# Designed miniproteins, single chains, continued (4): the designs that were tried, part 99

Each design is a single chain, and the fold is of that chain. pLDDT is the mean over its residues in the fold that is shown.

## One batch from the design tools (miniprotein)

Design m15425
Fold by ESMFold2-Fast:
Structure m15425 (fold): chain A 84 residues (1-84)
Amino acid sequence: MKEIEELIRKLQEEVEKLRADMAASTAENQAADKAPFDEQVDLGVRALVEAVVNTVLKRHKSPEVEAEGKAFLERALADIEAAR
């Protein structure tokens, strides 16, 4: 659980930095064509979060960890959607 939170935190920080850098770089170009890039990043982050949570759930086959893992996955996915 704690390791997954730290990983998601680092990923969110990297994604925010990437978005800030892209916003600064594209402000002059008004590059609407870079919108597909943002979608790919969101998809990649979501897939990574799902893979990490599923890996932990497979490793810890306890009903308590399963319930917590599902709740954490839902929160992480909601945070990613809110960051859109």
Scores: mean pLDDT 63

Design m15426
Fold by ESMFold2-Fast:
Structure m15426 (fold): chain A 95 residues (1-95)
Amino acid sequence: SMMDELREFHEKAEKAAKELIEKMKKDKSSVEEVRSAMINLVRLVLQEFRRLNAPEELIEAYEEAEARLRKAKTIEEIEKVVQEMFERVRELLEK
């Protein structure tokens, strides 16, 4: 089903985000580099969700996260935004 495809894609995106943040921390990347990487990942996910005609509430969750990432000032804040986004999307997919 479309919802199964969206769920699988979401799980892959969450894993990719967590692995990328961990790698960037080990590489001692700047806050700006981590922010830019996460915004790029969110934009790629939004592009795929739009291609799959994902429900508007899922698209809105990622758009809100992108806006929050632009305002984040620390890596900890970036991680919190990403975590809260994935939690919100998971809840929406479990409807």
Scores: mean pLDDT 84

Design m15427
Fold by ESMFold2-Fast:
Structure m15427 (fold): chain A 65 residues (1-65)
Amino acid sequence: SLEAQAAATTAQLAAQYGLAPEAQERVRALLIELLETSRDGSVPLDLVQELLRLVSPPLAATPLP
């Protein structure tokens, strides 16, 4: 199910980027919406940007050349 897939992905992101439990819950909700919307063949960039904002703070200090 999409909910289970979102939960698994959120757990991976939490382990990799050190997400707080509150951020994990928000990420999971956004992933569910993103996965449901992507089934229509279009990706809402606004949701993608919000997801990146939630996970990117731990990566803000890491330069990507």
Scores: mean pLDDT 71

Design m15428
Fold by ESMFold2-Fast:
Structure m15428 (fold): chain A 73 residues (1-73)
Amino acid sequence: PLIKLTAEQGRLLLEHAASHPPTRENGAALLTEIGRLALEAGDRETARAFFEAALSLDPSNEEARRGLAELDA
């Protein structure tokens, strides 16, 4: 199951947030990571929602753009 992977990803995201000031760019990066995790789980709808949310915060986020392109391919 995804519990161990999700907890580890959450810890890394928390460490990232603690090391970086809260910004729209940092928020977009966090949402992009969650979108990637959803995509790995096969939840395309959840992944799309998080990638779209990330791009609404930072339209220049390449990872979120690539995630949406992967979903639309």
Scores: mean pLDDT 72

Design m15429
Fold by ESMFold2-Fast:
Structure m15429 (fold): chain A 103 residues (1-103)
Amino acid sequence: SPYDELLSRLEKVFNELIEEFKDDPEAREAIEDAYLAGKAVLRFLRKRGVPVELMERLVDEMIEILKKYAEDYKAGKITPEEALARFYRDLAEVVRRVLEEAA
C-alpha cells in the first residue's frame, strides 16, 4: 500500500541514522524515540483519512528535519536531547499544516 511504502522509506532513513550513530548510545536513543514519534504520526494521519500526497510531503519534511538535526549534532551545535526536542517541535508544526490542508 502507499502507506506501507511511506513507512518503509521512513524506516530506511532511521536505520541509516542508527548505523551512523551505532557507537553513540545517547544519539541512538534519541533517534529511536524520533522513529516511534514519526510512526505514531503516520498512523494517526492514516486513521484520519489524510490524503497520501499530504502524508508523502510530511515524510519528506520529517526526513529533512532528521538530517538537519543530525548535522547540527555532528557539528557540535546541539545535544541529542536538544535535537530530539527540536525534532518534536518541527514535526508538530508540519502535522499542524498537513491537518489544516486536509480539512
Scores: mean pLDDT 88

Design m15430
Fold by ESMFold2-Fast:
Structure m15430 (fold): chain A 87 residues (1-87)
Amino acid sequence: DEEVRRLREEAERHIERAEEARRRGDEAEMYVHVGLALTHALRLAELGALEEAVRLFSRALDLAGVEHPDREGLLEGFERYLREESD
């Protein structure tokens, strides 16, 4: 699907820019791009690209510095939510 591909590519570009901002110590720019990547992940989930949505959500949490146990709990909750609410 062309729209799924485009959304994934845009989300990946935001992930890349968030990584660059984090490396520079620019937290504000990093969080802006993390937020945009999360928005694209939710849109991918709405279009049925659940595996890609979970992958992008996990990557965005990593960039935001969400550590265990919070990171694993949030990712598990997101995966469970997508399974249950998409049925």
Scores: mean pLDDT 74

Design m15431
Fold by ESMFold2-Fast:
Structure m15431 (fold): chain A 72 residues (1-72)
Amino acid sequence: MEKVEELLKELSRLIKELEEQEKAGKPLDPKIMERVKEIIIELGASKEEAESIKTVEEAQKVALRAYLKTTE
């Protein structure tokens, strides 16, 4: 399951970068947000769930749900 572990590591790193942008009062980088959505879909989330992500909190919530499904 090396591919899933790599995706989870990349997702964690990207979400952390978005969190830092939010803490700094900067707008979220759309390229990073797009990559987060791609990874979430690859981890088994629906395209609809990924497209609904507009905030860091929503990204974290969907990512956590995907992670829990892969660890059961």
Scores: mean pLDDT 77

Design m15432
Fold by ESMFold2-Fast:
Structure m15432 (fold): chain A 73 residues (1-73)
Amino acid sequence: LRARLRSMLRGHAWSEAAVDYLAERSRGWSSAELATLLRGLIELAEERRAQGGPAVVEVEDVERALEIYERSL
C-alpha cells in the first residue's frame, strides 16, 4: 500500500508521516475510493502552493480529507 500511494503521488511532496497515516486509515479501501480521496488531497496541496505556501501534504491534510470523505458516505 505505501509503495502504491507513493507512486500515485508522483510530482507532489508528502511528509512520510502523512503517507503512513493515510496507509493505515485507508486499509481495505477500494482503488476508486482511494483515487477520490487522493484527488481531494492533491487539490488541497496545489491550492496551498498557489497561495505561496509549501505544497507538502501533512497529516492534518489527510485528516481533513478523510473527515470530508466519511461525511459523504
Scores: mean pLDDT 69

Design m15433
Fold by ESMFold2-Fast:
Structure m15433 (fold): chain A 70 residues (1-70)
Amino acid sequence: ASGDYAGLAAALEAQLRTEPASAELYHALGVAYARIGRYGAAAFAYTMALELDPDHAAARANLARVRAIP
């Protein structure tokens, strides 16, 4: 994690195509999207993380955070 969040998002999108979906993958993708200002995509990714793991505290907190951004 060298601050290349756009590259991280691309890598995680590729991982989702080749590996089973997981809450951690979607949460990481949401964080990457939020860091590059794609708040709608981040909210969707966090929502998918919570669909896979409803107890994912970090995804829930981050979803609330991006929803508060105007």
Scores: mean pLDDT 81

Design m15434
Fold by ESMFold2-Fast:
Structure m15434 (fold): chain A 70 residues (1-70)
Amino acid sequence: SLEEIEEEILKLASKESEEVKKLIEEGIRLARQGKLDEAEKLFVRALLLIEDEKLRQEIGKLVHQLFQAI
């Protein structure tokens, strides 16, 4: 479900910087509003700030699934 994807993204990002968490939270809000282009820009910025390759890939995969679910 959309809610499960959002929860998993936030859980994976929980130990990241406040900047990354805020970008992800705002991206999710914009995506829910149908502002997909704006949401994508925030998610891209968040992913670029994540230094852990595996975490970046997992969050990126979930972001793709989020966009497919909307």
Scores: mean pLDDT 86

Design m15435
Fold by ESMFold2-Fast:
Structure m15435 (fold): chain A 82 residues (1-82)
Amino acid sequence: MEALKIIQQQVLEASKVATTEEEAVRATAERLEAAAPELEAADKEAALRALEIAIAEAEANPDLPGAAELRAALERIAARIR
């Protein structure tokens, strides 16, 4: 639960500074990579599960600008936590 909240909060914070959907997705990817140590400090199993959900959601929306970049960032974070 806590790891998913961290991910959702970074998405929300990225949306505050972005003027376009592409900028929001890019800012989200950058913020999530920066928050990787916080995700590592959370329950490892819960963090991995939350990241897998986020990766699946990004893959389900491949037509969104930057979806591939966001997915790659989430996969890098998951690899670091493992």
Scores: mean pLDDT 69

Design m15436
Fold by ESMFold2-Fast:
Structure m15436 (fold): chain A 75 residues (1-75)
Amino acid sequence: MRHLEEGERAWAAGDYREAMRHYEEAGREAERKGDLESAYRSYVRGAAAAYKAGDLKRASELGRKADELLRKIQA
């Protein structure tokens, strides 16, 4: 499933809650495949979507996942 494309489509439509869910799923799939860079980018987009949706808890959670991945990529 192409969750990244679904997330971008939802974002363009202004459905930030739906965009957040798709970006989070894209991040999980990328992590499972060992693609840390794609996972990082997906979680960054997910955090932004969560923030736009007013879900500050999810924005914080996804932002932390992105930060952890960035440290692994740069280590």
Scores: mean pLDDT 85

Design m15437
Fold by ESMFold2-Fast:
Structure m15437 (fold): chain A 71 residues (1-71)
Amino acid sequence: SEGEELVKRGDRYEALGKEYDARGDLSTAKQMYETAAKLYEEASRAFRAAGDEASAKEAQEKAEELRAKAE
């Protein structure tokens, strides 16, 4: 589904964020986390449009977590 594809993309950017964070590149990690958060927000909207409230909530919570890391 569209939501599932957006989650996969978000997961990739979150993984990149963790890699950059681990090597001390905090500015690049922040950009990766911000991009991941936007993808999870889009996934949440796609899941809501499909009637999948549980997946929408999970994606939204993930987006909020990553926005906190991108501060």
Scores: mean pLDDT 88

Design m15438
Fold by ESMFold2-Fast:
Structure m15438 (fold): chain A 100 residues (1-100)
Amino acid sequence: SAAEKEKEKILKELELMREKAERLGNEELVKFMDEKIEEVKKAKTVEEAEKIYVEAFMEYLRATLTDPELIRFEVELIKSKLKNEEAKKYLEEQAKKILE
């Protein structure tokens, strides 16, 4: 149930990002968050759930932030909250794509 507890936390965070996307009128981002919510529900491990969360979070940052320093700050904050080392590495790889 450690995986189930982590999935529950991630789902709550994704639902908050979805709500923010709706408030911004970004229909494409809302749809993306809906797809990631469904993927997290199907995830079997903490690693799978956190990697899906990384994808959702990085797309949310790309859509909402333009300041590279704020993007770096948000990436480090999320990295500190992740439990799985492979998910942290995946976050670093995804962040490079946005910051290049």
Scores: mean pLDDT 86

Design m15439
Fold by ESMFold2-Fast:
Structure m15439 (fold): chain A 67 residues (1-67)
Amino acid sequence: GPSAIVEKLTEILVKNTSFSPEEARRIAEAIVERARAGKPVGTKEDIESLPGVDKEKADELAKVFGI
């Protein structure tokens, strides 16, 4: 099953963005995977490369992460 970290991040994204629960979960999984690989999300390009993230959603995520 999904890790507790992925579940918590999914909830945060659903509450603070326009993402659906399914979209938020895919994004959360990708963020956690990148962090585990030593390549955390830190740039606009990183955000735009996340699965299911278009330009509008990338701007929303950038605001949430302070990028």
Scores: mean pLDDT 81

Design m15440
Fold by ESMFold2-Fast:
Structure m15440 (fold): chain A 62 residues (1-62)
Amino acid sequence: GLPTLEQVKDAVEAYQREKDPRGRAAYVGAIAKATGVSPETVRRLAETLSPEEAAKKLLELS
């Protein structure tokens, strides 16, 4: 099943706080796998939107 809004929001917040590129890539991969959204789109939304707005958009695209 799809993840909850809170789960996706928490993952986006973790991505935005992560300073290590490897850790960032791991969060993008996890969100992409959970939502079915491409890693490229996940990264763009996570970098351009607030965690809540990114989570809403990711679930809309799922």
Scores: mean pLDDT 86

Design m15441
Fold by ESMFold2-Fast:
Structure m15441 (fold): chain A 72 residues (1-72)
Amino acid sequence: AQMTVADLAAAAGVSVQTLLEMLGLPADYPYPNFYDDAVQAAVKRFQRAYGLTVDGIAGPATVAALRQLAST
């Protein structure tokens, strides 16, 4: 199963609001317990921007890249 927005934020060590900002999603995104098409598209855009495999799955490589970006 894919991680929800809240699960991905926790895995990356950031708040949901920070994750939404990093993914370029609206700050008022109403579904933090979901992983819908908008979140999948945002994850694919992030993966493309950071040279990762563009699969739309928030796996270990995507989580590691989010953690590194959040630490800057």
Scores: mean pLDDT 73

Design m15442
Fold by ESMFold2-Fast:
Structure m15442 (fold): chain A 87 residues (1-87)
Amino acid sequence: MSKLEQFLKAVEPLAKKIDEILAQENPDFEELYKLALEIAKIFREHGLTELAEKLEKEIKKLYEQKDLKGMIGALVRALQEAYALLS
């Protein structure tokens, strides 16, 4: 299996959880923050240590600021960067 296929399989359950949270009328910041940290762990497991560190730092700041749109944007950008690096 390709590195990208292994990564996508690992991330798929968490991506579905993000979609579920975003479908809520009032999304839970704490649930989204925990999900972001889990995605960062998957990045580390796939050799994307610098991207994991960047995401962890950015998401913590956005969570403390209660910036939901910022948190979503950070997650989307990090996932896009991971896909590009593993392609």
Scores: mean pLDDT 82

Design m15443
Fold by ESMFold2-Fast:
Structure m15443 (fold): chain A 94 residues (1-94)
Amino acid sequence: MSFDELVEKIKRGEVSLKEFYLTILSLLQVPSLEHAERLGKLINAMSLERFKELVEKYGEELKKAFQSLPKEVQDVILENLDEEKRKIVEELFK
C-alpha cells in the first residue's frame, strides 16, 4: 500500500485503531524529519472523534514512544498536527 492510499483509507475510516497505532509506532521507531511530517499527515487525515478513541485506547504507549524521540523530532510532529489534535496530544503529556 502506498502512503497516499493509506491516507485515503484513514480519511474513509477504513483503517482499524490497532492498524493505525502500529503504523504510528513504526514511524516513531526511526527518528527522521520525513517520518515526523508523514506522521502529522496521517494523524490529520483521521477524524477528531477517531483520534480521541485512538488516544483513549493506546495513549499511554504512544506517549512513551513519542517522549523517547529527540526534542527536535517531537517539535516537528507537533507543528505538523492540526490545532485540535495538537491540544489532545499536549493534554496527554500532562
Scores: mean pLDDT 79

Design m15444
Fold by ESMFold2-Fast:
Structure m15444 (fold): chain A 91 residues (1-91)
Amino acid sequence: DVVAYARKLVEEYREEFIRILKEKFGLSEEEAEAEVEAFERDLLALVEDTDVSKEEVREIVERSLELLKTGRLADMFVPIGMARIKLALGL
């Protein structure tokens, strides 16, 4: 169920991620879509590998969008990495 939730949430925010990738980072439509697809794959891997909750998934997606708006392109993957580390450490 959390997997289905994560997919729906990425779909909900897809347009905004693509807009920022194109407008701020100068990516083409194809390049922007590929980055969102990579983000979704990493998020789904986290959900499948860990006991992350729906609320945590929402926080990850929202934080990733915020970091993409304010930081570097690669920063959108940081919240997934941080969640994976915290869950592995029992934090």
Scores: mean pLDDT 87

Design m15445
Fold by ESMFold2-Fast:
Structure m15445 (fold): chain A 98 residues (1-98)
Amino acid sequence: SMVDLLEELIDGLQAVVARLRAGELSVDQAADRILALLQDAYARTTDPTVQRMLAHAIANVQAIRADESLSDREKAVRLEMEVGSLIVSLSTLILLMK
């Protein structure tokens, strides 16, 4: 179901952020894992609203990863904010589907 897909995505995103915060992943490794999770969910969904939300998140994470003007610390903060915002939006969508 779409709920199962979104819950799986939220769990995966939370796990990557936790490992980034613990210093177990570099910022580039965290960004790459986030992108893989978002791209997998994008490929598996047929919902145009979810596709739009995921496409926006993919573009933002790619921009953060590529931005040579940002320090690793600034990239980590921006990745956490992007992921946090997406989790809130996806969690709200799950509630509206019940």
Scores: mean pLDDT 91

Design m15446
Fold by ESMFold2-Fast:
Structure m15446 (fold): chain A 83 residues (1-83)
Amino acid sequence: MVQQIAQLFLQSQSADGTMTRAQMVALLQQLGVPAARAQALVDRYDTDGDGTLTRNEAVAVVGEATGVPVQDLKAAMAALQAQ
C-alpha cells in the first residue's frame, strides 16, 4: 500500500516536487478519498493560497488522508527514486 501511494505521488508531482490543487485532488481520489474531503484537505494545506502545494505540504496532505506516517511515505518515495 505505502509503495503504491508513493508511486502515484511521484507520478503526479511536477519536476520541482510541487503539485497543483487539481493534481493533488486527483491523486487523493485515486487513493480512495472522496472529492469533497480531498478538496478540503488541499484547501487547508495550501497555506500561501497560490494554487500549488510545496513538497512538504503535499506529503502532509497524503499522510493525513491515508493515515500513513510522513516518514514512511518519504522512505518509500526515496526507495522508488533509487530504483
Scores: mean pLDDT 74

Design m15447
Fold by ESMFold2-Fast:
Structure m15447 (fold): chain A 63 residues (1-63)
Amino acid sequence: MRKEEIDRIVDRGIERARQAKSEEELLTIMREVADELEKLGASPVEITAAMMAILAAWVDAEL
């Protein structure tokens, strides 16, 4: 399956999240990543894991 493509999308989302300056910007990034993963046929668990990773990266950058 497209695991390599999924990992690439998630990595880009994490990088963007680390540079996000607002919660609104973070939510936009999360929505875009979720939409891309859904188009690739990612499972709900895979999408949830990606959202958690992106959120964790943003929280770490803000602290």
Scores: mean pLDDT 80

Design m15448
Fold by ESMFold2-Fast:
Structure m15448 (fold): chain A 66 residues (1-66)
Amino acid sequence: SEAEKAFENGDFKKASEIIRKMYEEADRLEKEGKTEEAEQLRQKINDFRQKVIDFLKYGYEEAKKK
């Protein structure tokens, strides 16, 4: 995703902005009655956040060992 690419490039401001826009899109979808699409988008945001947490928790540890 664009957020993942921005994060990988070290552009954390852009990654955060993309995530914020995804939350706004999910809220818009829910207001339009597209609840399932909104939930799927929130799932994608959570998956990205989990990847960031895993990178910070395990990627930093891995880098220390090498």
Scores: mean pLDDT 73

Design m15449
Fold by ESMFold2-Fast:
Structure m15449 (fold): chain A 88 residues (1-88)
Amino acid sequence: EPPLELKQRMVEAAKKAEEIDEKKGSLLMVGMSYLLGQGRLDELEEVLELIEQEKLEEALQKVLAAIEELGKTDPAAAQMAEQIRKVL
């Protein structure tokens, strides 16, 4: 799939999530963008599928697991993981 289609899908998923839970939706968009930037496309795909099924808590838990691993070497990821934990 072209990167443009993936980005469009992310925007649509984030909008859907924010309509359900604005705080969780915002964190999901930030988390998805970070995973895309890190090339974690398999985890990004799983997160997108969970959001499309309206499973926002499971989607955030998937983002958290991937970001906590990355947070061992990236302080920005560690801070993001902390914000996600506060809404779970």
Scores: mean pLDDT 82

Design m15450
Fold by ESMFold2-Fast:
Structure m15450 (fold): chain A 61 residues (1-61)
Amino acid sequence: IEVEVTERDGRPVVRVRVGEYEAEFEYASEELALEAAKKAREVVEAHPEDTRAILAIAQGL
C-alpha cells in the first residue's frame, strides 16, 4: 500500500495504490495535496485490505 504526492502537468497529485488498484487525485495546491496524502495514509493504516473504503475516503479528501 502506497500513498505519495507527485506532480502531473504542473499540478499537485496524490496517488494511492492498494494491490493492483491505483487512483490519482488532483489538488489546487501543494498544501491541499499534502493534507490529503496525510489523511489517506491514516485511512490506509486503519483499513489496509479494504480497497473500496480506502478509495471512497481518499476521494472525500
Scores: mean pLDDT 70

Design m15451
Fold by ESMFold2-Fast:
Structure m15451 (fold): chain A 59 residues (1-59)
Amino acid sequence: DKLEEAERGVAEAVALAQSGRVSAEEAIRMTEEALRHGGEAFSEEEARRALDGVRRAAA
């Protein structure tokens, strides 16, 4: 399921950002890749919330 894979990818990027194992730039890139895999299954609002969450976690 592409949506489930994309959701796992976003969750992984957030976890890596929060643990400091990746840079903010890399975490954002990982999130963008996960959202692309989810494709039309993600709304623009969901995509924005995911990216905002990763940016907050990396800060």
Scores: mean pLDDT 74

Design m15452
Fold by ESMFold2-Fast:
Structure m15452 (fold): chain A 81 residues (1-81)
Amino acid sequence: MKVEEAAKELGIPKWVLDSIKSKDEREKLLQLALEALTLRGVPLDKIIEVIRKYDPELAEELEKAAKQGESAFVRYLLEKL
């Protein structure tokens, strides 16, 4: 899994990725998704598309949450972190 490439595609600077304390690649992807949505205004569709390239199973769960609305998507991210 290439978390650095996911960060680049979401427009997240390397210093933000480097500040993520987790060593788990999936937790890093969830942190990147939260950063992209809440602080950078990246659309949900784009976030899900990028994550699908690196973790298709996680992307499927995120897509299910996104269908219930942005608040459900954020709740899913926070529950898995």
Scores: mean pLDDT 78

Design m15453
Fold by ESMFold2-Fast:
Structure m15453 (fold): chain A 78 residues (1-78)
Amino acid sequence: EELEKLLQEIRDLLEKIYQALKDTVSKINDELRKLQDEKEAEIRKKMEENVAKATNSELQKLIDELTKRIEDLLKQLE
């Protein structure tokens, strides 16, 4: 009886330790997933901003070139 009681107490303690470790690992995994999601969203926003900025720069160059060609044509028509 005494030995059986000790074995049950040891099993209960091991189960409690196992649950505490499992909860800790779960919290670490949840935090890692959250950080991964936040980083992905931030990278996506930065990429969209960079693409928009590059596209606007190329469009501005084309507008400037077109404006110059129109001015050159108007000067020839004088």
Scores: mean pLDDT 73

Design m15454
Fold by ESMFold2-Fast:
Structure m15454 (fold): chain A 59 residues (1-59)
Amino acid sequence: TLLEHLKKLNEKGQELQDMIDAGVSGSDIGKFQEQIGKENEESAKLISQENRELEEKER
C-alpha cells in the first residue's frame, strides 16, 4: 500500500540520521543516500502504477 511505501521511506531517513550520529564516514553516508534516492524513484513508479490501476477499476 501507499502507507507502507511512506513508512519505508521514513525508516530510511531515520537510519541515515543514525549513521550520521554514529560518525559513519561521508563516503558510506553518500552511498546510503544514493540507495535512498533509487528506492524513492522506485516507490514513485509503484505509486503512479497503483493510481492508474485504481482509476481503471472505477471504469
Scores: mean pLDDT 73

Design m15455
Fold by ESMFold2-Fast:
Structure m15455 (fold): chain A 97 residues (1-97)
Amino acid sequence: GSDRIGTFTIGDIEVLDVDDTHVTVRLFAQDQSQADSVRNTLSGISPGTRLTLYVNGRYLGDATLTGLGDDSVTLRMARADYLKGIKVGDVVTLVVP
C-alpha cells in the first residue's frame, strides 16, 4: 500500500501573544532550517486560506494567516470566541490544507 501524504501539520508550537482577534505563535524550531522551511510553506498559502488550530490536543477552530515573522506566525481566528480557548504558553498544533 502506498502511504498517503496528508495535510501539512505544524505541532508543538508555543502561544506568544493573544488579543481580541489574533493569536501569535512561535514557529517550531529544532533548528533554524526547519523553521525557515515552515515559514516558506506558510508564505506560499493563498490569502484567506483557512487553517485549523488544536490547543493541547483539542480542536479549537479555524483561523486565517495575517502575519508572518522570522520566528512567529500571526493568525486571525474565524470567531472571537475561539480565542477564549487559547492562553500565552499553550501548545498549539496548526493544520494547513
Scores: mean pLDDT 69

Design m15456
Fold by ESMFold2-Fast:
Structure m15456 (fold): chain A 90 residues (1-90)
Amino acid sequence: MMEEIVEAAVEKAKALGVELSREEARRAVEAIKPYLEKLKEAAAAGDAKAAEEELKKAKEALLSLGLSEEAAEVVLEVATGYVGRQLAAE
């Protein structure tokens, strides 16, 4: 779960030339985990407004950790993609 998001974020950042260490990615995923859970709940309920608000909070949390704008975008894209795949499987 978290390790899968961490590995995917590190690989995507490397492919895009964005600086993101595995340790930074792990801290980032841990910090946004509560927002991802709420995002998953909102998406499952069809609440687009709640889902958008949780994404906004997750991005703010990543920037507050000192991640670059580019690194924060990579982490969010990978994490939201993972949530979307879990919802499609259930």
Scores: mean pLDDT 81

Design m15457
Fold by ESMFold2-Fast:
Structure m15457 (fold): chain A 94 residues (1-94)
Amino acid sequence: KEKEITIKLLENAKKYVEKAIEAARDGDFETAVEYLELAKSYVERANIPEEEKQKILEKLDKAIQAARDGNSEEAVKYAEEAKKLIDETIEKLK
């Protein structure tokens, strides 16, 4: 039951990271930041090992900073890195 809830939280985080990537590519940095902060909230609520959580949150924070700076390339890069870490974490929970 706990694993199922954690997977759903991480899947929601991934969905918002994907939306943030699209917004950042479109130059909508304000929307990108909002989606990244939502993704961060879902990751923070997930019951996963602290080391993996910190790695994901660090990439999300870097993506947020890049988006706030108007740097689309870096925002997309860090968001994609966060998405990859989320995918790897979901696979470990299966």
Scores: mean pLDDT 89

Design m15458
Fold by ESMFold2-Fast:
Structure m15458 (fold): chain A 96 residues (1-96)
Amino acid sequence: LARATYTLPASREKFFSVRDQLKAYAMSLAPEGTLTEFENGFRIDLPDGYLEMVAHEDSVDVSAEGERAATLLPNLVLQAAGLLGVPVDAAEVVAL
């Protein structure tokens, strides 16, 4: 299955301000997963892949690998965009 990444134009500082809310939301989407935190993000490991968020200086990457994670990616992107205060095309995101 394909890997997918959606890049949000948000600062690392903004990501840190909402990291805990994003982790809680991601775990609510995939309660069967295992949360791993690292300096600039977090990952939810699943049996067949992962959901991951990584913050860079001026962008936040939301990534999915595996069938389960790919199904959850649109919801995580929309929630992240809302919490980070950045506009996204919802139709484009739900097509991920």
Scores: mean pLDDT 83

Design m15459
Fold by ESMFold2-Fast:
Structure m15459 (fold): chain A 85 residues (1-85)
Amino acid sequence: SLEEEVKALKEEVLKITKEKGDAEGRRKLMQALEEIVGKLREAGVPQEEIHRFARKSNAAILDESLTAEEQAEIVEKLALEVIAK
Protein backbone atom coordinates (compact mmCIF):
# COMPACT_ATOMS: atom_id res chain seq x y z
CA SER A 1 0.00 0.00 0.00
CA LEU A 2 1.01 3.65 -0.35
CA GLU A 3 1.04 3.94 3.47
CA GLU A 4 3.49 1.00 3.71
CA GLU A 5 5.71 2.55 1.00
CA VAL A 6 5.87 5.88 2.92
CA LYS A 7 6.73 4.05 6.17
CA ALA A 8 9.46 2.06 4.36
CA LEU A 9 11.01 5.29 3.02
CA LYS A 10 11.05 6.78 6.55
CA GLU A 11 12.78 3.62 7.86
CA GLU A 12 15.47 4.00 5.15
CA VAL A 13 16.04 7.64 6.25
CA LEU A 14 16.35 6.56 9.91
CA LYS A 15 18.82 3.79 8.95
CA ILE A 16 21.05 6.21 7.00
CA THR A 17 20.86 8.75 9.86
CA LYS A 18 22.03 6.09 12.38
CA GLU A 19 24.80 4.76 10.09
CA LYS A 20 26.12 8.01 8.52
CA GLY A 21 24.79 10.89 10.66
CA ASP A 22 22.29 13.72 10.41
CA ALA A 23 23.64 15.40 7.24
CA GLU A 24 23.40 12.17 5.19
CA GLY A 25 20.01 11.46 6.80
CA ARG A 26 18.71 14.85 5.61
CA ARG A 27 20.01 14.19 2.08
CA LYS A 28 18.22 10.82 2.06
CA LEU A 29 15.05 12.48 3.44
CA MET A 30 15.07 15.01 0.56
CA GLN A 31 15.30 12.12 -1.93
CA ALA A 32 12.50 10.28 -0.07
CA LEU A 33 10.32 13.42 -0.19
CA GLU A 34 10.69 13.60 -4.01
CA GLU A 35 9.78 9.88 -4.24
CA ILE A 36 6.73 10.36 -1.94
CA VAL A 37 5.54 13.31 -4.09
CA GLY A 38 5.80 11.06 -7.18
CA LYS A 39 3.87 8.25 -5.44
CA LEU A 40 1.11 10.66 -4.31
CA ARG A 41 0.80 11.95 -7.90
CA GLU A 42 0.60 8.38 -9.29
CA ALA A 43 -2.08 7.56 -6.66
CA GLY A 44 -4.25 10.41 -8.03
CA VAL A 45 -3.89 12.80 -5.07
CA PRO A 46 -5.01 16.33 -6.17
CA GLN A 47 -2.15 18.67 -7.14
CA GLU A 48 -3.25 21.26 -4.50
CA GLU A 49 -2.89 18.63 -1.73
CA ILE A 50 0.53 17.54 -3.07
CA HIS A 51 1.57 21.23 -3.16
CA ARG A 52 0.54 21.76 0.51
CA PHE A 53 2.31 18.55 1.55
CA ALA A 54 5.51 19.62 -0.26
CA ARG A 55 5.45 23.13 1.29
CA LYS A 56 4.93 21.83 4.86
CA SER A 57 7.56 19.10 4.39
CA ASN A 58 10.12 21.56 2.99
CA ALA A 59 9.49 23.91 5.95
CA ALA A 60 10.34 21.02 8.34
CA ILE A 61 13.47 20.01 6.36
CA LEU A 62 14.71 23.64 6.29
CA ASP A 63 14.34 23.85 10.10
CA GLU A 64 17.97 23.12 11.09
CA SER A 65 16.96 23.09 14.80
CA LEU A 66 15.28 19.69 14.13
CA THR A 67 17.22 16.41 13.84
CA ALA A 68 16.95 14.38 10.62
CA GLU A 69 14.89 11.82 12.63
CA GLU A 70 12.44 14.55 13.77
CA GLN A 71 12.21 15.93 10.20
CA ALA A 72 11.51 12.41 8.86
CA GLU A 73 8.73 11.89 11.45
CA ILE A 74 7.04 15.17 10.44
CA VAL A 75 7.23 14.27 6.71
CA GLU A 76 5.76 10.79 7.42
CA LYS A 77 2.89 12.31 9.47
CA LEU A 78 2.11 14.85 6.71
CA ALA A 79 2.16 12.14 3.99
CA LEU A 80 -0.11 9.80 6.00
CA GLU A 81 -2.60 12.67 6.60
CA VAL A 82 -2.82 13.19 2.80
CA ILE A 83 -3.24 9.42 2.17
CA ALA A 84 -5.99 9.12 4.86
CA LYS A 85 -8.24 11.61 2.99
Scores: mean pLDDT 86

